# Designed miniproteins, single chains, continued (4), part 27

Each design is a single chain, and the fold is of that chain. pLDDT is the mean over its residues in the fold that is shown.

## One batch from the design tools (miniprotein)

Design m12967
Fold by ESMFold2-Fast:
Structure m12967 (fold): chain A 77 residues (1-77)
Amino acid sequence: SMEEKARKLAEEAISLIPDPETAEKVRKLFDELMKAIKEGNYEEASKIEKELFDLVKDNPEAREKLAEAVRYYIKAA
């Protein structure tokens, strides 16, 4: 499914985050982002996306993989 593929891509990004608390927060926020996009709540989606990328701003590899996951879901939704 679209959600499964997007989550798999996000998990690749999450695997690059050394702090397990931050990794879990990114996982939860990504699920919230997918829900906001699916519901057409673009204001909420924008806020969640900003928080997500702020969490990985110092990890360029995780940020790039997370961006791939977000782009995949937006194109598929």
Scores: mean pLDDT 85

Design m12968
Fold by ESMFold2-Fast:
Structure m12968 (fold): chain A 66 residues (1-66)
Amino acid sequence: DYFDKGIEAAKKGDIEKAIQYLAKGMGASKSKEARELALKAAHAAAQGDTEKAIELAKKAKEIEKK
C-alpha cells in the first residue's frame, strides 16, 4: 500500500519519504494513468504542495483498484 504510505508521509511533511513511497507505488502500478498521477503527486510533493500531492496520490490509488 505504497500510495497510502506516501500520503501519510506527505501529511507529516516528510517530503523525501513521500516521494520514495510514491515512486514505489508507481513502479508497482499496472496502469499508465496511475503512474502518471503518481509522478504528478511526487512532483507536487517536491514543490512543497503537499495538499496537491495527497489529492493526486489518492487518485492514483483509485485507478489502481480498476
Scores: mean pLDDT 80

Design m12969
Fold by ESMFold2-Fast:
Structure m12969 (fold): chain A 67 residues (1-67)
Amino acid sequence: SELEKLEEEIKKLEERRKKLEEELKKAKEKFKKGEITKEELLEVELELGIEELKLAVLKTVLRRLKR
């Protein structure tokens, strides 16, 4: 069903978000050590933000479909 497919997609995006959160934590540590630039750190933050936005949109769609 449409709802099952959407719930599976949400789970996959949540797993992807966890991996990006771990990468962001590592990037923040590297930035504090002067190993990467502020621009490189912002790129990782932007990637995470885009995935979080996708997840928020899909969760909103799921809530509307359950009405």
Scores: mean pLDDT 84

Design m12970
Fold by ESMFold2-Fast:
Structure m12970 (fold): chain A 78 residues (1-78)
Amino acid sequence: SAAEEELIALLREFERELREKFPGSPLTEEAVAYLERLKEAVREMPDEKVKELLAYFKANREKILEEFYKEAEKLAAE
């Protein structure tokens, strides 16, 4: 579906941004692995759940990235 394609594209963009900002970080590797598993799960999800998840990521993209950046900075400081 269009929603499935859009969500997978968004998850790919998320992975790219994480790898670009924090290359080689263990936190980045864990996050990318999670997103890869999520992309596989999306292909098997009902359209209604895909649309819900897409809306969630669109609404919370900046917040999710900010929280990730805070944790990555903490890990780098230790």
Scores: mean pLDDT 78

Design m12971
Fold by ESMFold2-Fast:
Structure m12971 (fold): chain A 68 residues (1-68)
Amino acid sequence: IKATVIALSEDTVILELPEDGTLILPDGTKIKIKGSITLSVLDLLESTLVINGKKYKVTDIVEEVIVV
């Protein structure tokens, strides 16, 4: 699985996924992602991503970082 991160600011990013997934925030909140989601950098780095029942750290699957 390969993901793209678009850096909008020092604190805000867009995470783009190749497949639908679920993001589990550090507080246990689950957010369903279809294509993309806008998140804080802290939430992104500390969250668990689940795609097709497999768990990923975002840093393990990020292929590209784009600065806008």
Scores: mean pLDDT 79

Design m12972
Fold by ESMFold2-Fast:
Structure m12972 (fold): chain A 93 residues (1-93)
Amino acid sequence: ARELAEEARRLLEEAREAIREGRLEEALELLEEALRLAERLAELGAKEEAREIAEEVLRLGMEILRNPKASLEQKLRAIGIILRAIGLLFELE
């Protein structure tokens, strides 16, 4: 669980940098991987870590959605990530 949370945090750090640099395709891939790790953490009972990661994925997904450089395809992928993160957060109540 701890190693998965640390990996997810590293992916989120890289995603923040990718968004800042306009590397939106890479950022989307990093967010999808971080969210996969959050879902695995939730299955393992690491609810606090899963919530932390899902909340950050939601925040960064919304940042991509608002980015004027994002293509329609990238915005649709961001919406998918956002909805999946929201779904996980509801399960973690």
Scores: mean pLDDT 88

Design m12973
Fold by ESMFold2-Fast:
Structure m12973 (fold): chain A 82 residues (1-82)
Amino acid sequence: MKKEKVEKAEEIAKKAEEDLEGALKLYESTNDPEVHEQIKKGIENGIKELEKAIKHYEDNPEAVEILKKVKEKLEEVLKSLE
């Protein structure tokens, strides 16, 4: 059970990092302020989803740590785009 939760957390983290990489490439490829705002909102939504996942896996410290690291990375990136 706990191992399965860690594997699920790793999958969530990997998807979040892949989504972030794609978003950053799109952000760099255009000067459209509407697209920039949509990307920022996408990252904010990603952070909220990671917060929900952290609460869902709160009984598993390893899973929580994996998710927190990715959330911190998204927060740092979002701050850099402000």
Scores: mean pLDDT 82

Design m12974
Fold by ESMFold2-Fast:
Structure m12974 (fold): chain A 79 residues (1-79)
Amino acid sequence: SRRLELVRRALDLMHEVAGTLPVFDEASLTTYLMGVIVAYRLGDVEAAAEWIRRAADYLESLGLTEEAARLRALAEELE
């Protein structure tokens, strides 16, 4: 239950941020979001956390440092 809650919070944050970005960056972030979903559904929690961290790195590259920090915190709690 706690792991699902953390994954849902990460997905919600990624979805909210994606909706504020230009189409190219939205598509890129959605790719990471899909990676989290697939990994988690396969039971690979470590891979789900890695996809969340990749999304955080991407957001940081766009200057979204606060959102990136929030995603990294969620990935750390998931492991």
Scores: mean pLDDT 87

Design m12975
Fold by ESMFold2-Fast:
Parts: C-alpha cells; structure tokens; sequence
Structure m12975 (fold): chain A 86 residues (1-86)
C-alpha cells in the first residue's frame, strides 16, 4: 500500500506540471505576441518542466535573465519550483 501511495503522489505532481505547462503556453501566446522566438523558447522550457521540473525551472530562470522585461519567465519558474517543494 505504501508503494501505491508514493506512485499516486508522483503521478499527481506530473499531472500538475503538465497542466502548468499548458497554461503557461497559453499565457505566452497572449503576453509575448511581439516575438515568436520568445514564445518558442518559453514553450520549450515549459515542456522541459513537464518532463523534469528542476531543469525546466532552471531554464525558465535563464530565459528570465535573457528577457528581463518579461515577468512571465520568472513567474513560471516560481510556479514550477512551488510544485517541486511539495
């Protein structure tokens, strides 16, 4: 029973990361309309976060430094980090 509970918790975390990635991609299309390359880099980072949350969060922080005028990257990184802190 313990193994089943651990598997359920991991699956739930994976589902939350995937939902966050999809919501993030929608936000990027609205807030980063001026540069399709920024949208693509953000989408790639969110896809990475859905597979490996820690690497995805790090990539989003790097993009935040590359594009300091956009709070979206830092907000997305913080949201991924919050899910990983559980």
Amino acid sequence: MAAAAEAAAEEKRREELKKLAEQGKQAAREYLKDDPKMVQEFNDAMDLASKDGKKGAQKLRELGKKYPGSELFNSAAAAVEALLAK
Scores: mean pLDDT 77

Design m12976
Fold by ESMFold2-Fast:
Structure m12976 (fold): chain A 107 residues (1-107)
Amino acid sequence: MEDVKKRAEEIVKALNEIIEAAKTYLQRLEAGADPAEVLAELIRHVSEVLRKVGIRLTLGQIFAIVDEAIKAAKENKPEEGIKAIVDLLYQRGEISEEEKKLILEMI
């Protein structure tokens, strides 16, 4: 069988990085940064992080993930954000049912 556990661990690391990037985005907004510039940077960063773990999404799907990450960062509920993003990835077929189960057990 494939290294499903190793891929789940890599995805958990990627999702935690995405939540931290969303927290940084909010901090930059509070510091008076241009909203369009910092959002564009966040979208590019999220796309790159997911691509490194083999997840390729449309721009609209990246926007959905970014929206969930920002909500989680604002509410200080990183685990809820990760669960929402995992569900989106599973619905798109980017992760398996076994990978989804392992990821949810790690958070």
Scores: mean pLDDT 86

Design m12977
Fold by ESMFold2-Fast:
Structure m12977 (fold): chain A 83 residues (1-83)
Amino acid sequence: EEIERGVADIYTALGNVAAKRGDYEGAIADYEKAIELYPEHADAYVNLGKVYEKMGKTEEAKRWYEKALEIDPDNEEARELLA
């Protein structure tokens, strides 16, 4: 849906800002909200994985990258992060 996709993009952008500030809990909440609004948003899953990676939770991060590839098998970023 057009509105949900647009709002999900905003939450993804907010999560990116939070992650850059080192607010990993805030970033996770924002990315989870983006996924809730638009579950097909592969980029949000990739970014959630990157936050878990920054927290040292490598296995959790891999799980999120794998979910991104389930949604978009051609997602180059998720594929690269799993390599």
Scores: mean pLDDT 82

Design m12978
Fold by ESMFold2-Fast:
Structure m12978 (fold): chain A 56 residues (1-56)
Amino acid sequence: KKEEILEEIEKLIKKYREKRIDDVMKSNNLPREELEKEMEEIIKLTLEEVEKLLKE
């Protein structure tokens, strides 16, 4: 059940990440690959924190 929640959260984040990156790229002159890398790390850390909270 907890794993299912994390998987759904990850799917939603990945789905909407593409839209978010596109919007940010229109405003900033940053390489898309760097933005994707940064967002992937943030997502990873967020999911790890959520998993820790669910284990309590």
Scores: mean pLDDT 68

Design m12979
Fold by ESMFold2-Fast:
Structure m12979 (fold): chain A 70 residues (1-70)
Amino acid sequence: SMEEAKEEILKRAKEIAQKLIDLGVDYETGKKVVIEEARRLAKEHGLSDEEMEEVINEALKIVDELYKKK
C-alpha cells in the first residue's frame, strides 16, 4: 500500500543517513545521497509527484535531525 511504501522509504532514509554519518560523510553529500535514493524508491513504488515531494520533505527532516545529533 501507499502507507507501507512511505514507511519503507523513510526507514531506508534513516538507515542510509546513519550509515553515511558513521562513515564520516559530510552533510551536503549525505543529503544528496539520501534524497536521490528516496526519490528512486518513491518512483519504484509508483508514488505520485505530490506524494514523492511529501516523502522527500520527511526524509530531509530525518537527515537534518540525524546530522545535528552527531
Scores: mean pLDDT 85

Design m12980
Fold by ESMFold2-Fast:
Structure m12980 (fold): chain A 72 residues (1-72)
Amino acid sequence: SNAQRAAERVKEAALSVPGVLDAKAFAAPDGTIGVVITASSQEALDEAKRAAQEAADADPSVTGLKVIGELA
């Protein structure tokens, strides 16, 4: 689905940020994307959240983004 492809892009965007250790993204049938980001620093987490939001905003099939971030 379009939302599943959007979830993959959100995951890839988060993982592209230096200091991100893991990212998992999933799509709900309504187009809501959820992403869980684990990072080594608050700065990396903040940048990863921004990258995830930009990727979600670029895709018109995305109806909402929920981000859960944690530090390792």
Scores: mean pLDDT 85

Design m12981
Fold by ESMFold2-Fast:
Structure m12981 (fold): chain A 109 residues (1-109)
Amino acid sequence: AAFGEALWALARELLRAGVPEDEIEAELSARLVEAARAGVAEARAILEHGTSEEGRELMEKIYKALREGRREEAIEYAKELREVGFAPIGGGNNPARVIIEAAREALAA
C-alpha cells in the first residue's frame, strides 16, 4: 500500500538529513498512529497485529507528545517502545525500527 512506501521514503529522507535514529523512530511511530486514526487500513493492521497493547499505548503517547511539541518526551517513549517491541508473532521489533534498519541498508550502497 502507498502508506508503507511513504513511511519508507520518510525514513530514508530523515536518515540522509542526519536526524538521530531515536527521533526518526518517534516520528514514524507518530505517523503510524495518525494514519490509523485517519482510517488507513494498512496502518490499523500494523498496530492491531504487529504490536502489543503496551506498544500501542507507547505509540499513542509518542503521537500526543509530538503534536504538543514535547519532542524529548516522545524520544524517551520511543526508547521504551524498543523494550516492548511487537507482539511475539512479529519477532519483537516495532514497525518504525524495521523501516529505519531497511532504510539504513539502502543508504549504505
Scores: mean pLDDT 76

Design m12982
Fold by ESMFold2-Fast:
Structure m12982 (fold): chain A 116 residues (1-116)
Amino acid sequence: ADHIVESGGGTFAEGSDVTLTATGSSLTIGQGGVAWIHEPPGGGAVGVIDNSSKTGKGVRSRFKGSKSGTTATLTISGLEVSDTGVYYALAPGATSDDGKVIGMVMGNGAEVTVLG
């Protein structure tokens, strides 16, 4: 069972930039697109990067995803207090009998706190 390890979380000042890193394997991040999910302190997880876009939808244009080999990054420019929460990387992890990806692996989460 492969896992994804996330790092780069911490406490940041409003207006700072942060880069979160997710490290997986050839069977997870190495297989294809990585999605990023934001879970704010009140709950209600929201996708910020999806497998079809390397930039967040609408007002989350400050969120940029990238991938190199088995490592994915999420860069957030100009941190806002509303960006506080846990960020999870999602990557392919399970395959069907015909080699199609049918399941996802979620990282351990990186906690980001933004102080205004």
Scores: mean pLDDT 76

Design m12983
Fold by ESMFold2-Fast:
Structure m12983 (fold): chain A 72 residues (1-72)
Amino acid sequence: SAAQELVEQGREKLRQAAEAYNARDYERALALVEEAVELYQKALEIDPSNKEAQENLKAARELGELLRRNLA
């Protein structure tokens, strides 16, 4: 489904964010996490009942908040 494709794209962005974080590129890691958040939000606009998108959105938002605090 279109919603599932967006969830898969979001997971790929989080994988790239982990690579950026391990490379100590924290600004790029944050940008990739924010892209994942947008993809999960779009998935939920298409299918609000998608539990994977709901759980991944919550986790990505929490990760983005932690990265923003550490960069400030």
Scores: mean pLDDT 89

Design m12984
Fold by ESMFold2-Fast:
Structure m12984 (fold): chain A 65 residues (1-65)
Amino acid sequence: KVSSIAAANLLITALSFRGAVKNYKIENNTITIDLVNVDEEAKEDLKAIEELAKKAGYTVNFNYL
């Protein structure tokens, strides 16, 4: 069934298609996301990603480029 981390990954993919993510990496229970062109809608999605990842035991690092 869909886990919190799978839901977070889907949101990251959707943000990438909207041009807000340059790259992202998931390793060692850490998600690192390189962010560009972040608007208010993207900020709400980033909060959801952080909450979902945290529920799955992951740390999220946002790098604003």
Scores: mean pLDDT 79

Design m12985
Fold by ESMFold2-Fast:
Structure m12985 (fold): chain A 80 residues (1-80)
Amino acid sequence: SMKDRLVEVLDRLEELVKKNLPEGSARIFSGLLRMTKSAIRDEEDPEVRRELMYFTLDLLKPYLSPEEYEELREEVEKAL
């Protein structure tokens, strides 16, 4: 499903956060990403899912390389 693809993107984002950030910051953002995954699974409105996914990508953009960000952005657009 489209929701399963968005959850997969969030799982990939969590792994990148763990690689790119110090342990403390990675733990905080991993917690936020787990809450986002739950929200995506429960959300039936595709527009709300879109808004939540872009909000999450923009929040984490400073902690990703430009290449990592563009890859994830394209995968989100493909899953919406």
Scores: mean pLDDT 85

Design m12986
Fold by ESMFold2-Fast:
Structure m12986 (fold): chain A 84 residues (1-84)
Amino acid sequence: SMAAILAAKEEGLAYVDKLTAEAEKIAKELASSSLEEVDKKLMELLDEAAEYAKKSPYAKELVGKATGGMSRVAGRAYKERLER
């Protein structure tokens, strides 16, 4: 139904807002952490995002756009995780 589609899209948008905020927080940890530690945390976040995205087509598209907007590397890493 249209209501189910709209609800799924709204949930996906809320997840993208949270994902973006968490990615920015992890990136700021570069001031007090190694590059390797920050990269590990960002990759773990992308693994979680890929699992969430499997719940709906809207989640897949919205998270894909958000990670692509963050960087080319993040967008590619997300896509590779979806294909696992």
Scores: mean pLDDT 76

Design m12987
Fold by ESMFold2-Fast:
Structure m12987 (fold): chain A 71 residues (1-71)
Amino acid sequence: MKGASGADVAAAGAAAAGAAGNGELSRYHFQKMAEYGGDEAEARAAGEAGERGDGVKASQYATLASLSAAK
């Protein structure tokens, strides 16, 4: 069984941290999501968007990374 729930938890944590303006924590959670089978490039892009305070872009990239983990 792949760690789909682990990736989902990491993605949710990253989105919440990004929304709160904590770019470093957001980046950390997106890296964890990539470790659970998410797309590394999308996870990195989401983390970078979160660091810049762009919550909309961070959410979009997080969704794409989560979809990659599911497939």
Scores: mean pLDDT 61

Design m12988
Fold by ESMFold2-Fast:
Structure m12988 (fold): chain A 70 residues (1-70)
Amino acid sequence: SEEERKKLEEEGGRKLFDVFVQYAGDIGRVIEEGRAAGLSREQINARLDEVGKKATEEMKKIRKELEEKL
C-alpha cells in the first residue's frame, strides 16, 4: 500500500542518515588520529578512501533492501 511504502521510505531515510552520521564521525576521527600519529596527507587520504568505500557499500545495502520491499 501507499502507507507501507511511505513507512519503508522513512525507515530507509533514517538508516541512510545514521550511515552519514557515522561517516562524518569516522572522517573526523581518521583525520585527528592520523595527524596525532604524524601520518602524511597521502596516508590520511588512503584511510579516508577506505571509510568512504565502507559508507558507500552500507548505503548500497540499505537501498537494495528498500528496492526488494517496494
Scores: mean pLDDT 83

Design m12989
Fold by ESMFold2-Fast:
Structure m12989 (fold): chain A 76 residues (1-76)
Amino acid sequence: MAEEYRKLGEEYEKKKDYASAAFFYEIAAKIYEKEGNYKEALEEYKKALEAAKKAKATDESLAYIEKKIKEVEKKL
């Protein structure tokens, strides 16, 4: 399940649809986090952050993803 959303993120990133890429990477990250796969969750949140930056997302949106990264890092 999480892998499917990760692949969707990669596909949209290749198409330079960074907003959709960030969205799907964040979904994958949330699924990994819920499963206790914190390393994989962290990797996908970082991908979501980079895609969101490329999409020129709001500072509030970026801060939210950065908060999730810090929360997951504390569990490693």
Scores: mean pLDDT 88

Design m12990
Fold by ESMFold2-Fast:
Parts: C-alpha cells; sequence; structure tokens
Structure m12990 (fold): chain A 72 residues (1-72)
C-alpha cells in the first residue's frame, strides 16, 4: 500500500539520520520524545538500544501524522 511505502521510506531516512547522533544526542532526543525521567532511566543503555528507541518513537509519530492527513 501507499501508506506502507511512505513508512518504509521514512524508516530508512530516520535510521540514517539517527545513525549520525552521539549517545548524548540520543538521550536528549529521548528526553524530548518520552520526558526527562526516561532519559535518566536509559542513560546507561547501549548505543544500539537508545538508537532503536528513537527510531521507533519517530516512526510512531509519523504514523499519527499520516493518519491525520487521511482526514483531508
Amino acid sequence: SEFQKELENYRKEIEKEVSTLTKDELLARIAELFGPEAAERFKDADYDTLKRMVVEAEIAKKIVELNKKKLE
């Protein structure tokens, strides 16, 4: 479906962008997405775990955005 293609393309874009971030930048993004308590809770997590958290959260935001666009 068109929806699946847009999500697949966005996932590739986000994975590429997030791969350029440092651990500190990933924790800052987690604080923005989930709040500062989440960033503190995951501060000792490995880089790949933090990266995955950010990617999946950004994908979830994109799903919400695309669903709102369907109302147009």
Scores: mean pLDDT 82

Design m12991
Fold by ESMFold2-Fast:
Structure m12991 (fold): chain A 80 residues (1-80)
Amino acid sequence: MKSVIEIWKEIVERADKIREWLRKEFPDAPENLLDVAALILALKYLSEGKEIDPNSPEVKQEARRILEELRRLGEELKAL
């Protein structure tokens, strides 16, 4: 069984790789949204026991959906 520290390290390492990929695929997205989206994807795929394939159309569509939802939430928060 992996320790809590080992699991956290795996989440951080996965999030860093996803963030670099997201920055390349979505260069117009704000850095803070990329950071949050990377963490969400890292947590989701780790919990499902899956590797993220950045070349998968399904993964790209999921990332786009997450970024769009985060952008929408950010705009709603600005309007409040």
Scores: mean pLDDT 76

Design m12992
Fold by ESMFold2-Fast:
Structure m12992 (fold): chain A 60 residues (1-60)
Amino acid sequence: SAEEIGRAAREAAELALAGRVEEARRLVKDQLGIEVPEQSGEELARLIEREAVRLYLERS
């Protein structure tokens, strides 16, 4: 659901910003089915947000 996508993306973005990059990537893969490259926490958080919006729009 849209709420589930938003929650997972928020949790993953918080992990990325905290420097927990591998946990953020794993969460996004497991919860949203998205594979993201290894990159800086802030850049990864922005990518996760963008991909979550894309999924939200595709499922709306």
Scores: mean pLDDT 79

Design m12993
Fold by ESMFold2-Fast:
Structure m12993 (fold): chain A 68 residues (1-68)
Amino acid sequence: MLEKVKELYEQAKKDPTNEDIRKELERYKELAQQALADVDAGLIDPSLRPLFEEMLKLAEEGIEIVKK
């Protein structure tokens, strides 16, 4: 999952007008937010928190690159 977000972030930098990349980043942002909420609720192992935080950060940064 994190690797896919990293790929989308690099694609956003190469093609900042690509709305499909933005939509995929928005989906991973929602997934990362849900996963962090599940960690806080005790449903997911807290050792995975840094992974989901990195996913959220990259997704948010990628979305900002494709905004105009």
Scores: mean pLDDT 80

Design m12994
Fold by ESMFold2-Fast:
Structure m12994 (fold): chain A 60 residues (1-60)
Amino acid sequence: GDAEKAKEYAEKAKEAAAKGDVETASRYGQLAGEYGRRGEEKGDKEAKEYAIEAGKAAGG
């Protein structure tokens, strides 16, 4: 589902950020944000939380 995809991309964004790959972290952060937004529209607050975590990892 959307929350599961948001979590997957958030974890990939965090891993890329830990390796110093800011470009890859930013791309995964954007994907997590898209799935988080779609999940939030369906009432899934968990998807939004994963998107926020990915954004923090990618953007500082």
Scores: mean pLDDT 78

Design m12995
Fold by ESMFold2-Fast:
Structure m12995 (fold): chain A 84 residues (1-84)
Amino acid sequence: MLEEAEKLAEEGEKLEKEGKYKEAAEKYLEAAEAAAKAGDHERALEYIKKGLEAADKADLSPEEVARLIGRAIRVLGIMVDQEL
């Protein structure tokens, strides 16, 4: 799971460098979910931050913003479930 998170984060970074901010945000949130499932909460939070920063640079519709926020909340839920 951690190796998958690192791979997804690298894909997000590549997309961000290409100016594909929406796709980068989605990849960073996928990386955050993988890191959270692996128990690496520090990396999960860092990837959420990168995803939201990429989303800020993207010209997103309200529906797309809501979807990304929902994914970030879901990642936070995984982390909370692991702490309980």
Scores: mean pLDDT 81

Design m12996
Fold by ESMFold2-Fast:
Structure m12996 (fold): chain A 66 residues (1-66)
Amino acid sequence: MELTEEQKEEARKLIAEVAKGADLSTEAGRRRARELAVGLVQKHFESLGIKVSREELEPLAEEVLA
């Protein structure tokens, strides 16, 4: 995996921020939040020069949003 434990915690925090503004009461809302969260985390790490795959972020998004 390309993410350190600290980077995974940072990703979880960003995903949680997306969750605060999302409708998690519906399955469609949860799917939308997951897609938005993954994209936002990728953009954040890209701004730091870190390449991260969607596949590495999916388990973290599932852990926070499921």
Scores: mean pLDDT 76

Design m12997
Fold by ESMFold2-Fast:
Structure m12997 (fold): chain A 67 residues (1-67)
Amino acid sequence: MSEEEKKKLEEEAKKLLEELEKNGDPNNIQVRMAIRAAREALKSIEEGNYEGAKNGLELAKKYYEEA
């Protein structure tokens, strides 16, 4: 994964988490699962696990779409 792809992944995960926390319904289970997945994606980035981060971000997006 390129440096540019890593940067984009981190920015997308941060933006999604901020959007979910600001606009998401906290009583919606799908929103709560999306927040958790986005946080796990950021943790994976911190640990250098960019494949795990990509999977976590995709999972977060899926939960948010189903909310």
Scores: mean pLDDT 82

Design m12998
Fold by ESMFold2-Fast:
Structure m12998 (fold): chain A 73 residues (1-73)
Amino acid sequence: SMKKLIEKAEELMKELGERVKEINATLDPEEAKKEVAKLTEEVLDKMIEEAEKLDPELAEQLRRARAAARAVA
C-alpha cells in the first residue's frame, strides 16, 4: 500500500538525518561529504527496492532520479 511506502520513506529519512548529524559532528567536512553521499545512495537504493514491490511506475521514476543525481555528482 502507498501508506506503507510513505511510512518506510519517513523512517529512512529520519534515520538518514540522524546519521548525517553524527557524520558532520565526527568527521572533517571532506570526509563527511563522502560518507553522506554514500549513505544517501544506500537509502535511495532501499527506497527503489520498496517502490518496485508496490508501484513499478514509481520505481522507474526513482531510478531516473538516481541516474540524474549520479550525473551531477
Scores: mean pLDDT 77

Design m12999
Fold by ESMFold2-Fast:
Structure m12999 (fold): chain A 67 residues (1-67)
Amino acid sequence: SPEVLEGLIRFLQAYNAGDLDAARKYFEEAIAAATPEERKALTQLWESVLAGDYAAEDAAFRALEAL
């Protein structure tokens, strides 16, 4: 859980900085370290980001924090 959250924070920081290679790496590391429940929440977060659904994105992030 904390490892997955750290990976997500690093992913977001790299993505915001425009470093897409680092962003992909950190996201893949988060997925690889994730439990099945965390992986489901990560997938929901990614789908919410692609859809522009900020409420679902926040809900998915909070679900990850609870794991």
Scores: mean pLDDT 73

Design m13000
Fold by ESMFold2-Fast:
Structure m13000 (fold): chain A 66 residues (1-66)
Amino acid sequence: MSTADLYSLASVSDDKEIQELVKQGKELLDQGNDAYAAGDTEKAQKLYEQGKEKLMEAVKKLEELL
């Protein structure tokens, strides 16, 4: 799935822990976009990876609730 798909799935949860993970993931992706725009490609890649990891954790927790 794309990062947007992961965000969409996780963001429909009413669970506060899942919402926190979605927020953390989005913040990391936003920071990654800022780093990429500034020309810091290595920092952007690390931030994207961390953001995706947080979104995947949110999806995994959502799956546990189903």
Scores: mean pLDDT 76

Design m13001
Fold by ESMFold2-Fast:
Structure m13001 (fold): chain A 65 residues (1-65)
Amino acid sequence: MPPPSTVEEMARAAAETIRRVASEAGRPELGEQAAERIERDLKAGTLTMEKVSQLLEDTLAELGA
């Protein structure tokens, strides 16, 4: 699959990863909240590639911490 090169593609990939990891960790609610936040920021036009990466890292850290 091609690597994400736009904020929309990064947002979709991050949301999918978050949902899968959160489900596997037994916390699907956290995954849905994080994915919805990414989607809402994307619709608001405030989402950046850096913000997507930070939200992904933060959510994965919360699931592992």
Scores: mean pLDDT 77

Design m13002
Fold by ESMFold2-Fast:
Structure m13002 (fold): chain A 89 residues (1-89)
Amino acid sequence: MDKIRELVKKADEAIRQGNAEEAAKYLGEAVRLSLLEDGFSPQVAEKAAEEAEKTARYLAEQGRDPALVTITAMMTALAVAVEEEIKAR
């Protein structure tokens, strides 16, 4: 939890500095760790993290608010993780 919160804070700071690449990396890592803690497989966590990273990078490059970037990336990751678990059975 604490490490995830630190990564989210670093992502917020990166977005505010206009560093979309760095923000995406921090949010991707936060998503990966969060899903692993919630019991998702490493393969599912990695796929969800990749999609969260793409979403975060795109929105940050568009100048979206840091909170909206973070929430949207996290929600995208959760949707991907749930879909993969349903498919894997």
Scores: mean pLDDT 84

Design m13003
Fold by ESMFold2-Fast:
Structure m13003 (fold): chain A 67 residues (1-67)
Amino acid sequence: KVDELVAEAERHVDEAREALKNGDYEKTIEHAKRAKELAQKALDLDPNNPRALRVLSEADILIELAK
């Protein structure tokens, strides 16, 4: 279900932010990539889901910051 995919993706974004705050760049990238995968699955079911689009954007920023 879309809401479940989005909620899981949002949790991974939160984990990525915490990892970034702690200087764990590998963990940041791992969680952010997982969030993108889940958000993409949600967008495949609902292409304009605002929460999924937000997750995708936030995850991309987190990956860029962790490089």
Scores: mean pLDDT 87

